# Designed miniproteins, single chains, continued (2), part 93

Each design is a single chain, and the fold is of that chain. pLDDT is the mean over its residues in the fold that is shown.

## One batch from the design tools (miniprotein)

Design m7432
Fold by ESMFold2-Fast:
Structure m7432 (fold): chain A 92 residues (1-92)
Amino acid sequence: MKITAQLIKDGEVVREEEIEVKTPEQAKMFAQWAIEKGISLGADEVRFVLEDENKELTREAAEKIVEMAKELGYEVEVEERDGVIEITVKLK
């Protein structure tokens, strides 16, 4: 599963990281790192794009990321288009 994390500040992508992961747990760990990095850089939001042939894997990963972000007190938006899941975590 490919996950792209975009750290966004004042409408601009200030950092972008892409990783290939095999499990929803690895996806959650990467998302946690990206959120922490976003906070440290003063980002307004972090956008995650999840892509894989295995749509169950992307959905399970998305559910874990959303649950974690909500538990941390952040507002989360989720959009699914053509099997790609986009998750926006609002840090401000």
Scores: mean pLDDT 85

Design m7433
Fold by ESMFold2-Fast:
Structure m7433 (fold): chain A 77 residues (1-77)
Amino acid sequence: MSNEEEIDLASQAIREGAERLAAGAPAEEVVRELVRRAEELEKQGMTHAARSLYMAAVRLAESAGLRELAEEVRKRM
């Protein structure tokens, strides 16, 4: 596993989340999907990619006013 591979995986997941938001998906669903993908990457030892997805999920939750969900994700990081 290379750092470049982790960056690509994280970037793809973030882009897919952004596309779903643009299509009208609820922010809470996108946040939870990013967290789920981060947990799968973490299980595979891709800690940098997982951290990037957790950070994206926190930022989205905060921007959407989902304060409790943002704190839940921060605790997971």
Scores: mean pLDDT 81

Design m7434
Fold by ESMFold2-Fast:
Structure m7434 (fold): chain A 57 residues (1-57)
Amino acid sequence: PSDEEIVKITLELFEEKGLENTTIGEIAERAGVSPGTVSRKFKKATGISISELKELH
């Protein structure tokens, strides 16, 4: 999947389950990639990591 597709899947899961109940592992399973790939692509697309995004809440 593209960097933008990873962001889209992440946001869809946040809407479905909420930010606290969404893990990198669940995003990886839905996208069909490794958790490391999710982290890398999300930071490349947004400039912020998923961990940093969760800290802002």
Scores: mean pLDDT 79

Design m7435
Fold by ESMFold2-Fast:
Structure m7435 (fold): chain A 130 residues (1-130)
Amino acid sequence: MEAEERAIELSQKGVEAFKNKDYEKAIEYYEKAIELAPDSELAYQFYYNLGLAYYEQGKYEKAIEYYEKALELAPDELKPYLLLHIAQAYYEQGKYEKAIEYLRKALELAPEEDKPAIQKLIEEVEEKAK
């Protein structure tokens, strides 16, 4: 409770740093939040936010590592969206086959309403891979 409350406060400071494009400071806050509350129900959000901050810095390999940690802890309904973020990071690295692999995983888990958008992304990445 006490450690989790402090982790939430640090996460909020991280969000403010992220909004100000201070990604280095955002990373520091999210890392401290995880250290204080690694087993919290919010831990997947801290890992996701770390992934976003590393992505914005162009550190795609680190972004993927943290998105994968978020994916391990996340509720099933959020997993397709984390898989889309992993695919985007692979795409930015020019790893189009890996991007398609993760997009297909996202398509499998996604609700029916979201599948057409994911299918279109697969087609766009396949076109880029030619």
Scores: mean pLDDT 88

Design m7436
Fold by ESMFold2-Fast:
Structure m7436 (fold): chain A 76 residues (1-76)
Amino acid sequence: MRELLEELSRRVAELAREAVRAYAAGRLEEAERLDREALALLEEARKLLTDEQVQEILAAAVEAARAEAAEIEAAR
């Protein structure tokens, strides 16, 4: 169970980070694809994990996205 939570958390956070980079680069089709993949993983997680664990995945993804966005903004 813990291994699955860690794997899903890592994958969703990575997709969120990549989506932010794609949006910043103007690659809208790629960003949309990455968003869809992240949402599909979250839906899968809801079937296998507790609400608390899904919230942990979401929190990690939001933090990853915000960190990436801040890094991009700082480079402007």
Scores: mean pLDDT 81

Design m7437
Fold by ESMFold2-Fast:
Structure m7437 (fold): chain A 58 residues (1-58)
Amino acid sequence: DEEIIRAAREAARREGAEARVRVVDGRVVISITAPDLETLHRAAVAATEAVREARRRL
């Protein structure tokens, strides 16, 4: 859980956005805040891929 949360948050930050991540009953909930729609799109893609990669390592 902590690894997934950290990976998604770091990925979103690299794209210029902030992410809040929670894992509840095996579900991953990601909330992203970005200054514009282009940044939001990049951050969402990056965070999703980071979560996928972190889950492969668990």
Scores: mean pLDDT 78

Design m7438
Fold by ESMFold2-Fast:
Structure m7438 (fold): chain A 68 residues (1-68)
Amino acid sequence: MAEEHRRKALEAIEKGDVETAIEHANRAIQLGDVPGALRLLAEAYEKAGLTGQAKMFRKAADDVEARR
């Protein structure tokens, strides 16, 4: 389920494993948890020092939520 991949992405972020976090966040997107997974991608990219990309993913999550 998307929730399982979201949880695994969060665990990977906490461990500093950015690559694993990105992989699980992308799988959560594929399974329909788009805004939650986009926020996790933002956290992973911020951990990697890619602040610009992190801001883009946060905005993408907000845009998806606004589309109700």
Scores: mean pLDDT 77

Design m7439
Fold by ESMFold2-Fast:
Structure m7439 (fold): chain A 85 residues (1-85)
Amino acid sequence: YKPPPLDIRDEVAFARRLGEILGRRVVRGEMTLEQLKKLLDSMIKNFSKEAVKAFLDALREVLERAGTGEAVDIVNEKLKEIDEN
């Protein structure tokens, strides 16, 4: 039995869910802004552009609803970085 490779849609769905989970962790104060920046850099390096964009969009939605302006600014800067390619 050979496991099938991850479908791009499954990678995007996973990334979006991860963004929602990590956004909630930032809102709860369980993650520092420095840890968030390092994690965003890791996501950009290790995932497809489509997955990274889905992750950042989901993360931003959670942070904006909670009013965490500083974290939203960090996510917006990373979104610009990937869009300027």
Scores: mean pLDDT 77

Design m7440
Fold by ESMFold2-Fast:
Structure m7440 (fold): chain A 58 residues (1-58)
Amino acid sequence: MRLARAVRTQTVESPAVLAFREGEVLTVLKEYSDGFLLARDAAGRTGLVGRSLVEILG
């Protein structure tokens, strides 16, 4: 299982994009070649995350 840590807070106005706070740990479900990944938060919400907004932990 792949984890990522948010390096800053993301507020969201789009249902396709995941909202998170700085320091939050996300589960990486899929990585895309265009600099995005599909992630899931601790509450089970899924959405797109910019690769530059997270640090991959493993």
Scores: mean pLDDT 78

Design m7441
Fold by ESMFold2-Fast:
Structure m7441 (fold): chain A 63 residues (1-63)
Amino acid sequence: MIEEAEELVKKGEEYAKQGKYDEAVEAYEKAAEIYESVGDKEGALEARINAGLVRIKEAVSKL
């Protein structure tokens, strides 16, 4: 389960680099759900922070 969350974080990074911000946010949010389900509160928080950073980057790119 943790390995699946780590793979989703990696996919989120790849999507963000491609400018696919919606897909990046979705990948990070799914990773956060998996981390939360296994009791990894820190992993879940980091994944949510990364999703938030992607949203900020998307907003700035539209200005």
Scores: mean pLDDT 82

Design m7442
Fold by ESMFold2-Fast:
Structure m7442 (fold): chain A 72 residues (1-72)
Amino acid sequence: EEAEIHRRVRELYERLGLTPEQVREISAAVAEAGIDRETLVEILEKILRDHPDLSPEEATERVIAEIKRLAA
């Protein structure tokens, strides 16, 4: 279960074209906000679906903004 979620997160990061540094930024935001990996998958899938033409930098900003919104 958790291993499958971790694999899915990795696949979504790859599809978004994120660098290791950008992945670390998102992981730090996830840890700080206390959101689960399943919620992260939903955020990543929504951004890919709704905004497929975003740069990796723009995608990273959008993901972090959504994480912070959920933590508020």
Scores: mean pLDDT 81

Design m7443
Fold by ESMFold2-Fast:
Structure m7443 (fold): chain A 85 residues (1-85)
Amino acid sequence: EHVKKALEAVYNAKIALARGDVEEAEKYLEEAIKHLEEALKEEPNEHVKKALEHAKKALEALKEGDVEKAMEHLDKAEEHLLKAL
């Protein structure tokens, strides 16, 4: 459940960024990070760990105003989440 919810949140963050909604993207990234942290507590998984690292880097990039870098990290988080399903 947490992996699926994290994937949905990452997808929603990408959609928000494509529309220029940085605040909504940050909100969805925080939601994704929360679900990824819960997933890691239940069972250690390398793809979940990598997705969490990239989600955190995407959020940092948004706080720095680097939307392009945030999208790159969101794409990597999505890639790892799909492998964790």
Scores: mean pLDDT 86

Design m7444
Fold by ESMFold2-Fast:
Structure m7444 (fold): chain A 101 residues (1-101)
Amino acid sequence: MLSEEEIKEAIDKLLNSKDPAERKLGAILLAKSKDKRAVEPLIKVLLDKSAPDEVRAAAARALGEIGDKRAIEPLQKVIEDESAPEFVKEAAREAIEKIEK
């Protein structure tokens, strides 16, 4: 799993990279870490309507893999958001199912 420094770097890439592919990689690495410190940064990206939709979907999937119940309400907000693309909403539904088992 990721070291303390690698987790911080993955969070920085997720939040601040100008490349959507790097941001998605950040989400994937944080999902694999299963570190609860990733939860709040992933929720910020999930709810950020200015973030690329693919990055938001990756954040939803990462939250599902981490399994922290703090993500349930933010994921539900995405599902109820009429402006969110259907594939992002689907990622959010799948994430809730994984968290609730």
Scores: mean pLDDT 86

Design m7445
Fold by ESMFold2-Fast:
Structure m7445 (fold): chain A 54 residues (1-54)
Amino acid sequence: MPSIEELRAERDELLRLRDQYDAQGDYRLAAIYGFRALALDVEIWFLEKQREKE
């Protein structure tokens, strides 16, 4: 299972790519990378919730 730190690093890379493409006016790619980052945020949330749940 990926660590929360690994997932955060991947999310940060996706957000960087989102911002890069958004700045270039490529809103389609920016949206794709943004949604992928959101999916990782949801995965991080589930993993943190699993660790807190006794």
Scores: mean pLDDT 80

Design m7446
Fold by ESMFold2-Fast:
Structure m7446 (fold): chain A 72 residues (1-72)
Amino acid sequence: KVDELIERVKELLEKYKDNPDIVQALEAILRQLESLKKKDPNSPFVKSQIERLERDIRALEKAYELLKKAEE
């Protein structure tokens, strides 16, 4: 599941490459996911952090939608 999130973040980095703030935030999330991948996936702490990062990814996607909408 963490591998799926890593791939999603990489796709989003390509998709939103025109917005440096979102790229910077996605790069930070990617680093955190890669760090968590090295840890025990059954740990409650690791699961909680992955869920938080998944929510952060969705929030960034929403923020980009709103920015694009305001630009038009």
Scores: mean pLDDT 77

Design m7447
Fold by ESMFold2-Fast:
Structure m7447 (fold): chain A 56 residues (1-56)
Amino acid sequence: GPSEEIRALAEGFANFLRSLGVPEAEAQEIADRIVAEATSEGEAAALIAREAARYT
C-alpha cells in the first residue's frame, strides 16, 4: 500500500485545493490519484506540482 508519507502529502494537497475553492469531492479524487500513482515521496511531490499548475 502507499506509504504514510505519500498519503500525508496527498492529503495536504487536497486541503490546499479546498482552500482555493476546489470542491471536496474533486480535491479528494486528485489526492486518491496521487496516492495510487506515486511510488515515492519525490514522485508524489512532482505529481502535486503538475496538478497545482492547473489550479494556480
Scores: mean pLDDT 82

Design m7448
Fold by ESMFold2-Fast:
Structure m7448 (fold): chain A 110 residues (1-110)
Amino acid sequence: NLALIYTMAAVTYLNQGKYEEAIKFAEEAIKLDPNNAWAYLVLGRAYDKLGDFEKAKEYYEKAIKINPNNYRAWENLADVYEKHFNDQETAEKYRKKAEEIKKKIDEMLK
């Protein structure tokens, strides 16, 4: 699975602080699988680390649209709204959404 290989490479570069490389590999993963929520999450995190908060927001929103149960994407989006857009109301709304998703996942696994 080539899309998975590119996604794993993107995650590896992200964890190494190589944000431009992480972006390149995540973009290649998305070319192979446009519904790759994990690759969009990597793009959001890489752009967040590079200080491009508008792109970070866009890619986090794309990740949650594809996989709305990814509570980490909701948490990251909330952090961007609070810290970089000074929108505490939207941040609180998205944090509550992340908590709701965590609770539902926990209830399903019991």
Scores: mean pLDDT 87

Design m7449
Fold by ESMFold2-Fast:
Structure m7449 (fold): chain A 60 residues (1-60)
Amino acid sequence: SVEELEKKADELEKKGNYKEAFQAYVRAMQEATARGDWELASRFARKAVEYAKKAGLADQ
């Protein structure tokens, strides 16, 4: 599940779909948090912020 979301986000990034990649990382973060994997959740949160900026969603 988390691994599939990460693959999907990677493919979306390669296509320049940063908003969809951001959404995929937010979902992956929620999945990691639900299973208590705080290190993985933190890593996905950083990726989500990165893609939010690329998509123009941050600081707007």
Scores: mean pLDDT 77

Design m7450
Fold by ESMFold2-Fast:
Structure m7450 (fold): chain A 79 residues (1-79)
Amino acid sequence: AEEKVREAMKRLEEAYERLEELAKSGSATVEEAQRLKGEALRAEEEVRKYDKGERAKKARELAEKTVKLADEVIAKNLA
């Protein structure tokens, strides 16, 4: 289970970092934002299946930040 949690946390962190970079540069597409949002949600779910402690809490917080940022990017691109 440790490997699953580690890989999922890494994917979640990478999704957030990627999305933050794209948002700062103005280079994000709706498709990329939606894909990264999906990756973050899937990674959080995977962490939650194998961990019920601090890592699950951190994953939830990071997924929430990623979703919020993705929704902002999507809204801005559609405006």
Scores: mean pLDDT 83

Design m7451
Fold by ESMFold2-Fast:
Structure m7451 (fold): chain A 109 residues (1-109)
Amino acid sequence: STVLTQSPKEVTVKEGETVTINASATGPAVTNMDWYKQKEGQAPELLIYNTSTRAPGVPERFSGSGSGNNFSLTINPVVKEDTATYYAVARSSAGYSWGGGTKLTVVED
């Protein structure tokens, strides 16, 4: 199975700043990388699919990029409502692998 490592594990940023979350994969080659946003007590919501495609209704300030085994989610600018845990989800020949998550806290400027 693919092992997916996210960095940072936790990050606090001020509203209006940029945050980049990285995912690196080991094991079978990644065919697709998706990103999910999960707020406390809620189901994960699809944010980005197929590395760089925004899901319907997702703001332009969210962008995905990457290739091979290294992928990134960038939020620019961050807003208070972006406080959530973000998960990378890799698809490979062995199935789906979820990253450990990145906890983002957005504070007022």
Scores: mean pLDDT 87

Design m7452
Fold by ESMFold2-Fast:
Structure m7452 (fold): chain A 68 residues (1-68)
Amino acid sequence: GPLEELEKILDKLVEKGVISEQEKLELLDAFKKGDFEKVKKILEEILKKDNSKEVINLLLEIVQLLSS
C-alpha cells in the first residue's frame, strides 16, 4: 500500500544520507495523520539539503503517492 511504498522511498533517502531515521519517522507519522502541510514542509527541507536529480525523482515519487 502507499505507506509501504513511502517507507521504501524514505529508506533510500536515509541510505543516501539525505535524511535521518528521525526525519523518516516524522514524515511517516505526518503522512499517516493526513498532515499534508507538514509533509510538504519536510519535502521542501529535503530539497534544500540535496537538489540532485536522484533526490528530486524520489521526492516526486512521494508527491505521486500523496496524489493517489
Scores: mean pLDDT 84

Design m7453
Fold by ESMFold2-Fast:
Structure m7453 (fold): chain A 50 residues (1-50)
Amino acid sequence: MVEEKIKEAKKLFEEKKYEEASKYLTRGSSFIPNFKNAEDLAEEVRKELG
């Protein structure tokens, strides 16, 4: 389920596993292009990695 992937990404982000979180968000982007939760989380992860 799409929401489950976002939840996993959030847990990884909270654990400071930013690369793993970004992988979940990137793989999910084709399934959840309009979910703001995923977009906001992806921006936070990108900021930490970039």
Scores: mean pLDDT 65

Design m7454
Fold by ESMFold2-Fast:
Structure m7454 (fold): chain A 56 residues (1-56)
Amino acid sequence: MEILKTTEELEEKLRKTAPEEFLPELEEIIEERDSFKWEEGVALRLIGLELDIELS
């Protein structure tokens, strides 16, 4: 499995389903991905954001 594919799918899902209050955090994570510094870290942060939305 490719974490890059999972990250892109999760990003699209979160853009459709995330409450407005979580959108700034989502954009911050996406900007970090664009730096190409730590792809695994970006994936983990997106998963964490999804869980925060689910649990809030």
Scores: mean pLDDT 66

Design m7455
Fold by ESMFold2-Fast:
Structure m7455 (fold): chain A 65 residues (1-65)
Amino acid sequence: SLADRFAAFKAQALAYAKTKSQEQIDLQREIAEKLRKIGEATDKFIEALKKGESREEAMKKFAVK
């Protein structure tokens, strides 16, 4: 059931939290932040392609900035 799946996930998350140091938690936060920024850059690249820019022009525009 959904409740059983949620309980299992919660237990796993609690076990993970207990075994990780604050430094590891901070590292996970940093990774999440970097992934968010990559997502934003990817969205801008896709938007440029939708505006009719070539892949080469779009990539150059975002790669040098």
Scores: mean pLDDT 71

Design m7456
Fold by ESMFold2-Fast:
Structure m7456 (fold): chain A 103 residues (1-103)
Amino acid sequence: MGEQLLEEGKKLYEEGKYDEAIEKYDQSILLNPGLAAEAYLNIGKAYYKQGKYELAIKWYERAIKLDPNNVEAWQNLAQAYQKLGDNDRAAYYQAKADELLAA
């Protein structure tokens, strides 16, 4: 039942309606906690598009905590740290993504 809200959020994200997308992702988690890893990644992506890189990082870290094998979450975490000028952390998280792709 939360899956429809997750898809509505993705549609809003593609339309550039990032705050509305985040609201739909939050609602999807409330109805189906099993969607939390995917929803947290998508919330992070929405904040990243808004230039809110510190918020994007917090949500990507939450996604990784639930699903440490999510390559996209590690890659996006690296990109967000790069935007903040933290090149050492960006390189570390990119290396984590690369390790998962090699496994």
Scores: mean pLDDT 89

Design m7457
Fold by ESMFold2-Fast:
Structure m7457 (fold): chain A 84 residues (1-84)
Amino acid sequence: MEEAEELLKKLEEAVKAGDVPAAISYARQLLRLADKYMEEGKYEEAIELLDRVMDVLEPFADNIEVQALLIQAAVAKAVARSKL
């Protein structure tokens, strides 16, 4: 899925660069995409995307805004898993 892969690549590049604002922006876009997958019944794809976002954001887990995104992703992943 081209959109998710491109956004993930941009997120990974932002994290490697230490660009926290860019990482937050791309992570928010990816979380919205995961929500869209869940609305479409694509729960396995949503879980995979959320796992990858959480893994990529781990180096910034000390940032309060990133912590909020990690919590949001964990909740979304739990909801998606409950549908499988």
Scores: mean pLDDT 86

Design m7458
Fold by ESMFold2-Fast:
Structure m7458 (fold): chain A 95 residues (1-95)
Amino acid sequence: HMSEASAVAHARAPDRPATLKATVTVESKDGKEVHVKLYLARADRVELLKEATVKSGETVTAEAQVPPGDYTVVALARSEGAEITRVTVEVELLP
C-alpha cells in the first residue's frame, strides 16, 4: 500500500532578504523509508528545495535565500508499504 501525507507552513520576510530554513520530520509505523519532497511556493512559482529518502523519525532540512515576501513551504511525504503517521514542517527565518 502507498501512504501519502503533507504538511504546510507559512513564513513572511517583511523588510529585508532572509535565509528561509525549513525542517521536515516524518514518522511511519513500519520503520520503512519515506520519500520527502520539500517545496517553496511564492507568488508566481513553486520551487523544489530538496528531495530526500529518510527513515521514520529522521529530519530533512533545506535552506533558501529569499527576498522580502510571503512564502508557503509544502512537504509531501510518500512511502510504499509503510503507513505514514506524522509529517511536521517548521519554518524559520534567519538574518
Scores: mean pLDDT 82

Design m7459
Fold by ESMFold2-Fast:
Structure m7459 (fold): chain A 70 residues (1-70)
Amino acid sequence: SREEALRLIDEAGVLAALGRLEEAIELLKQAKELAPEASDHIDAAIEALRRGDIESALAHMREAAKVLAE
């Protein structure tokens, strides 16, 4: 569901801020399966996390959340 995807994105953001990048990526992959309409933003967040670019990843997570809030 969109609500569950939003919860996973929020939790991934917290994990990313704590430096727990692999766990954040796992939650984002789950969110993408639940809400494919946000997949482009979620994929961008995952790629940013893989590069260690936390600021960019959090920005992409916010954009994914905006798509799902509609």
Scores: mean pLDDT 87

Design m7460
Fold by ESMFold2-Fast:
Structure m7460 (fold): chain A 92 residues (1-92)
Amino acid sequence: MTVTLTFQLPSANPDEVLWFRQRPGQAPELIIRNGKPVPGHPLASRYSGSVSGTTATLTITNVQPEDSAVYFALEVVGDEVHQSALQTLTVT
């Protein structure tokens, strides 16, 4: 199963877009930077990110129970950082 999570961000042309996951009991971890998986991340082959205007998307292929987490995106525009609403993914 493939899941697509959609995040709204205020700026159409950010300097950077970063996607995070936070698993239960763990700190938030960076999974995608500017559409590219973080080098060496064990899930890099299943995760992809894209940005279109103010919309950032995270696509997870071959969804596993371990993908159950809170997800969010951050944008950087000059000296400002904006966070998307949080999205919770539950995989049973």
Scores: mean pLDDT 81

Design m7461
Fold by ESMFold2-Fast:
Structure m7461 (fold): chain A 86 residues (1-86)
Amino acid sequence: SELAERARELARRARELAMEALRKAETLEQIQQAIGLILRAIGIETGVELVERSPLSDEQKRARLEEYLRLAEETLRAAEELLESL
């Protein structure tokens, strides 16, 4: 699914940026924020895989993948904002 591939790509990019933020983090709070974003990105990748493998209808799968795409976009933005603040 193109939606699944896009959601995974954005989540992967978010994870990469959050990992870079973790390397640059100077405070415990910044470390915790970066770890939280890494875990969220992993959760999105896992969620997308579970949706694709589920017995849901094509319409239900599209709706859930569109939601994961939005979450991936939000997580990417949060990772970019955290990295820029460091």
Scores: mean pLDDT 90

Design m7462
Fold by ESMFold2-Fast:
Structure m7462 (fold): chain A 74 residues (1-74)
Amino acid sequence: SEVRELGLQGVGYTIRAIGYLLDGDKEEAIRSLDEAARKYLEAAKLAEKEGDLETAKEFREAAEKLEKLRKELE
């Protein structure tokens, strides 16, 4: 599933962001969080087109949580 692949990419970028935070690289952490949120929003949009509104909502909520974290890092 393309939705699943996009969701997994979002997870991958989130893990990278954590790695950058542990290394003290805030700029790269923010970039990785932005990419993760983007992937989750792409997954949400595709899930919505496929009629899976519950999965779309879950991915949007994940993106919103990452955007909140991003603001705390700026």
Scores: mean pLDDT 89

Design m7463
Fold by ESMFold2-Fast:
Order: C-alpha cells, then structure tokens, then sequence
Structure m7463 (fold): chain A 76 residues (1-76)
C-alpha cells in the first residue's frame, strides 16, 4: 500500500508499505525525523482526524491515505 505523510515543513513523503519489514522501516524513519526536529512525532489521518502513533497509523492505513505529522513537545 502507498501512504502519504505531510511533514511540519509542508513536504509530503510517499511511503510504500509492502510487508511488516517495510512498515517498521518507514516507522523508524518518521520517528527519527521527529526526534531530529525536536519533538515526538504522531500522525493525524486527514480523512478521519484521528491521531495515532506512527506504527498504528501505518498498520491501519488504507492505500492512498494521507497523514499529517504533528510533533509533540516534551511534557505534553
């Protein structure tokens, strides 16, 4: 399945999820991005408005789903 993630800077990342290995790999890349940018990343499904952890968002995503990445600050 193909999933799109809108980063806080407005960049859209296209992810191809074929199996559990590619899903974990994509999740680690997104988590790394968030941590490098000063927050813990979560994904909001733009269709439903639901906020999910990175792994849950990628696991439950349908083909063509678009997520917005939100960075959570420490202590929130």
Amino acid sequence: KKVFVELPDGTVVELEIKDVTSEIGAALRLIGYGLDNGGFPVLVNKKTGEELSILKALEEAEDGDVFEMVLKGKGL
Scores: mean pLDDT 77

Design m7464
Fold by ESMFold2-Fast:
Structure m7464 (fold): chain A 76 residues (1-76)
Amino acid sequence: MSLEEKKKKIVELAKKGYEAFKKGDYEKAIEYYKKAIEYLKEILADPNASEAEKEGARKAIEEAEKLIEEAKKKLK
């Protein structure tokens, strides 16, 4: 999978996570955000990724982790 394909998958997963969150399906939202983090980690490990792309991936991981924690709080 190319960097561009990974970025497309991340966008798709983020949209699905957001829609699940909006519907109150917090368990599904967590699943989609976790999958997005997996692709973001692949960008960090990708030798073709620029430092700017890796920095963006690090920030996106932090944001996705915060969304996962918010979703977990909604499940309590």
Scores: mean pLDDT 85

Design m7465
Fold by ESMFold2-Fast:
Structure m7465 (fold): chain A 65 residues (1-65)
Amino acid sequence: EAIAAYREAIRLDPNFAEAHGNLAAALLKDGRDLEAGKEFQEALRLKPNDAGIWTNMRNAAASRA
């Protein structure tokens, strides 16, 4: 389960912005939009310019489109 793996990564390193971004993307694909939004905000607070966070978000949105 991708969500569980990303939550574990965050537990080991709470400042791992990519893990927050990946978790947000996984939650979005699972239809959990409110939780995805919170994790995405945390990722951006940690690294506002991280291209990986934006890429994962776009891929998750495209999967639902």
Scores: mean pLDDT 75

Design m7466
Fold by ESMFold2-Fast:
Structure m7466 (fold): chain A 100 residues (1-100)
Amino acid sequence: SHMEEKAKELIEELREKVREAEELWRRALREGRELDPEVLEELERVLEEAERIAKEAERILNEMENPDKELSRELVLEGASLGVLRIHLIVLKKIRKKLE
């Protein structure tokens, strides 16, 4: 269906944003105190965009009578990854501020 195709496209975009956020997070861990603060701002922007995409995909799947189980599973997994990344960003920001 048209809704299923749109949900699939959103989930593919979400996966790309999650991968981008994970790479930015790995960079933050590697560079530690030498990390450019702009990298954390970029991570925040990517996470905000990914969270928006995830919410839209969830809305579409919830409006379907028989949503594709594979797409629903992928959305749940990517959503879990976003939640973990968001908590990590919050903790890292607090640690860096406390060490200033």
Scores: mean pLDDT 85

Design m7467
Fold by ESMFold2-Fast:
Structure m7467 (fold): chain A 105 residues (1-105)
Amino acid sequence: SAEKEKKIEELVEKLAKADEEKFEKVLEIIREAVEKYNKDNLLSDEEIEAGLETMREFHEAAKNGDKEKADILGLLVKNFLKALSEIIPEEEFEKLVKEIEEVLK
C-alpha cells in the first residue's frame, strides 16, 4: 500500500542518520521479527543475512557521505523491508515500525 511504502521510506531515511548503537538495536528488532514470522521459510537464511548486511552497508555509506552508494543500497533496503512486510501480518508490521521509530528518536 502507499501508506506502507511511505512508512518504509521514512524509516530508511531515519536509519541513514542513526548512531551506531541505535542502528544495531534496529537490526536486532528486525532479526527477532523475521525469526518470529518467517515460519514457512518464505525468505531463506541466506536472503535474511544478505538483507541485514545490505542494511549495514547502507548505514556505513550514509555515515561516510557516499551519496551514490547510499542511494543504491537504500533502494535494496526498501525492497528488503517490503519483503518483510509481506511475511509479517499487517498489524504486527505496524507495531514493528513504531518500535523502530521509538528507537530512532
Scores: mean pLDDT 85

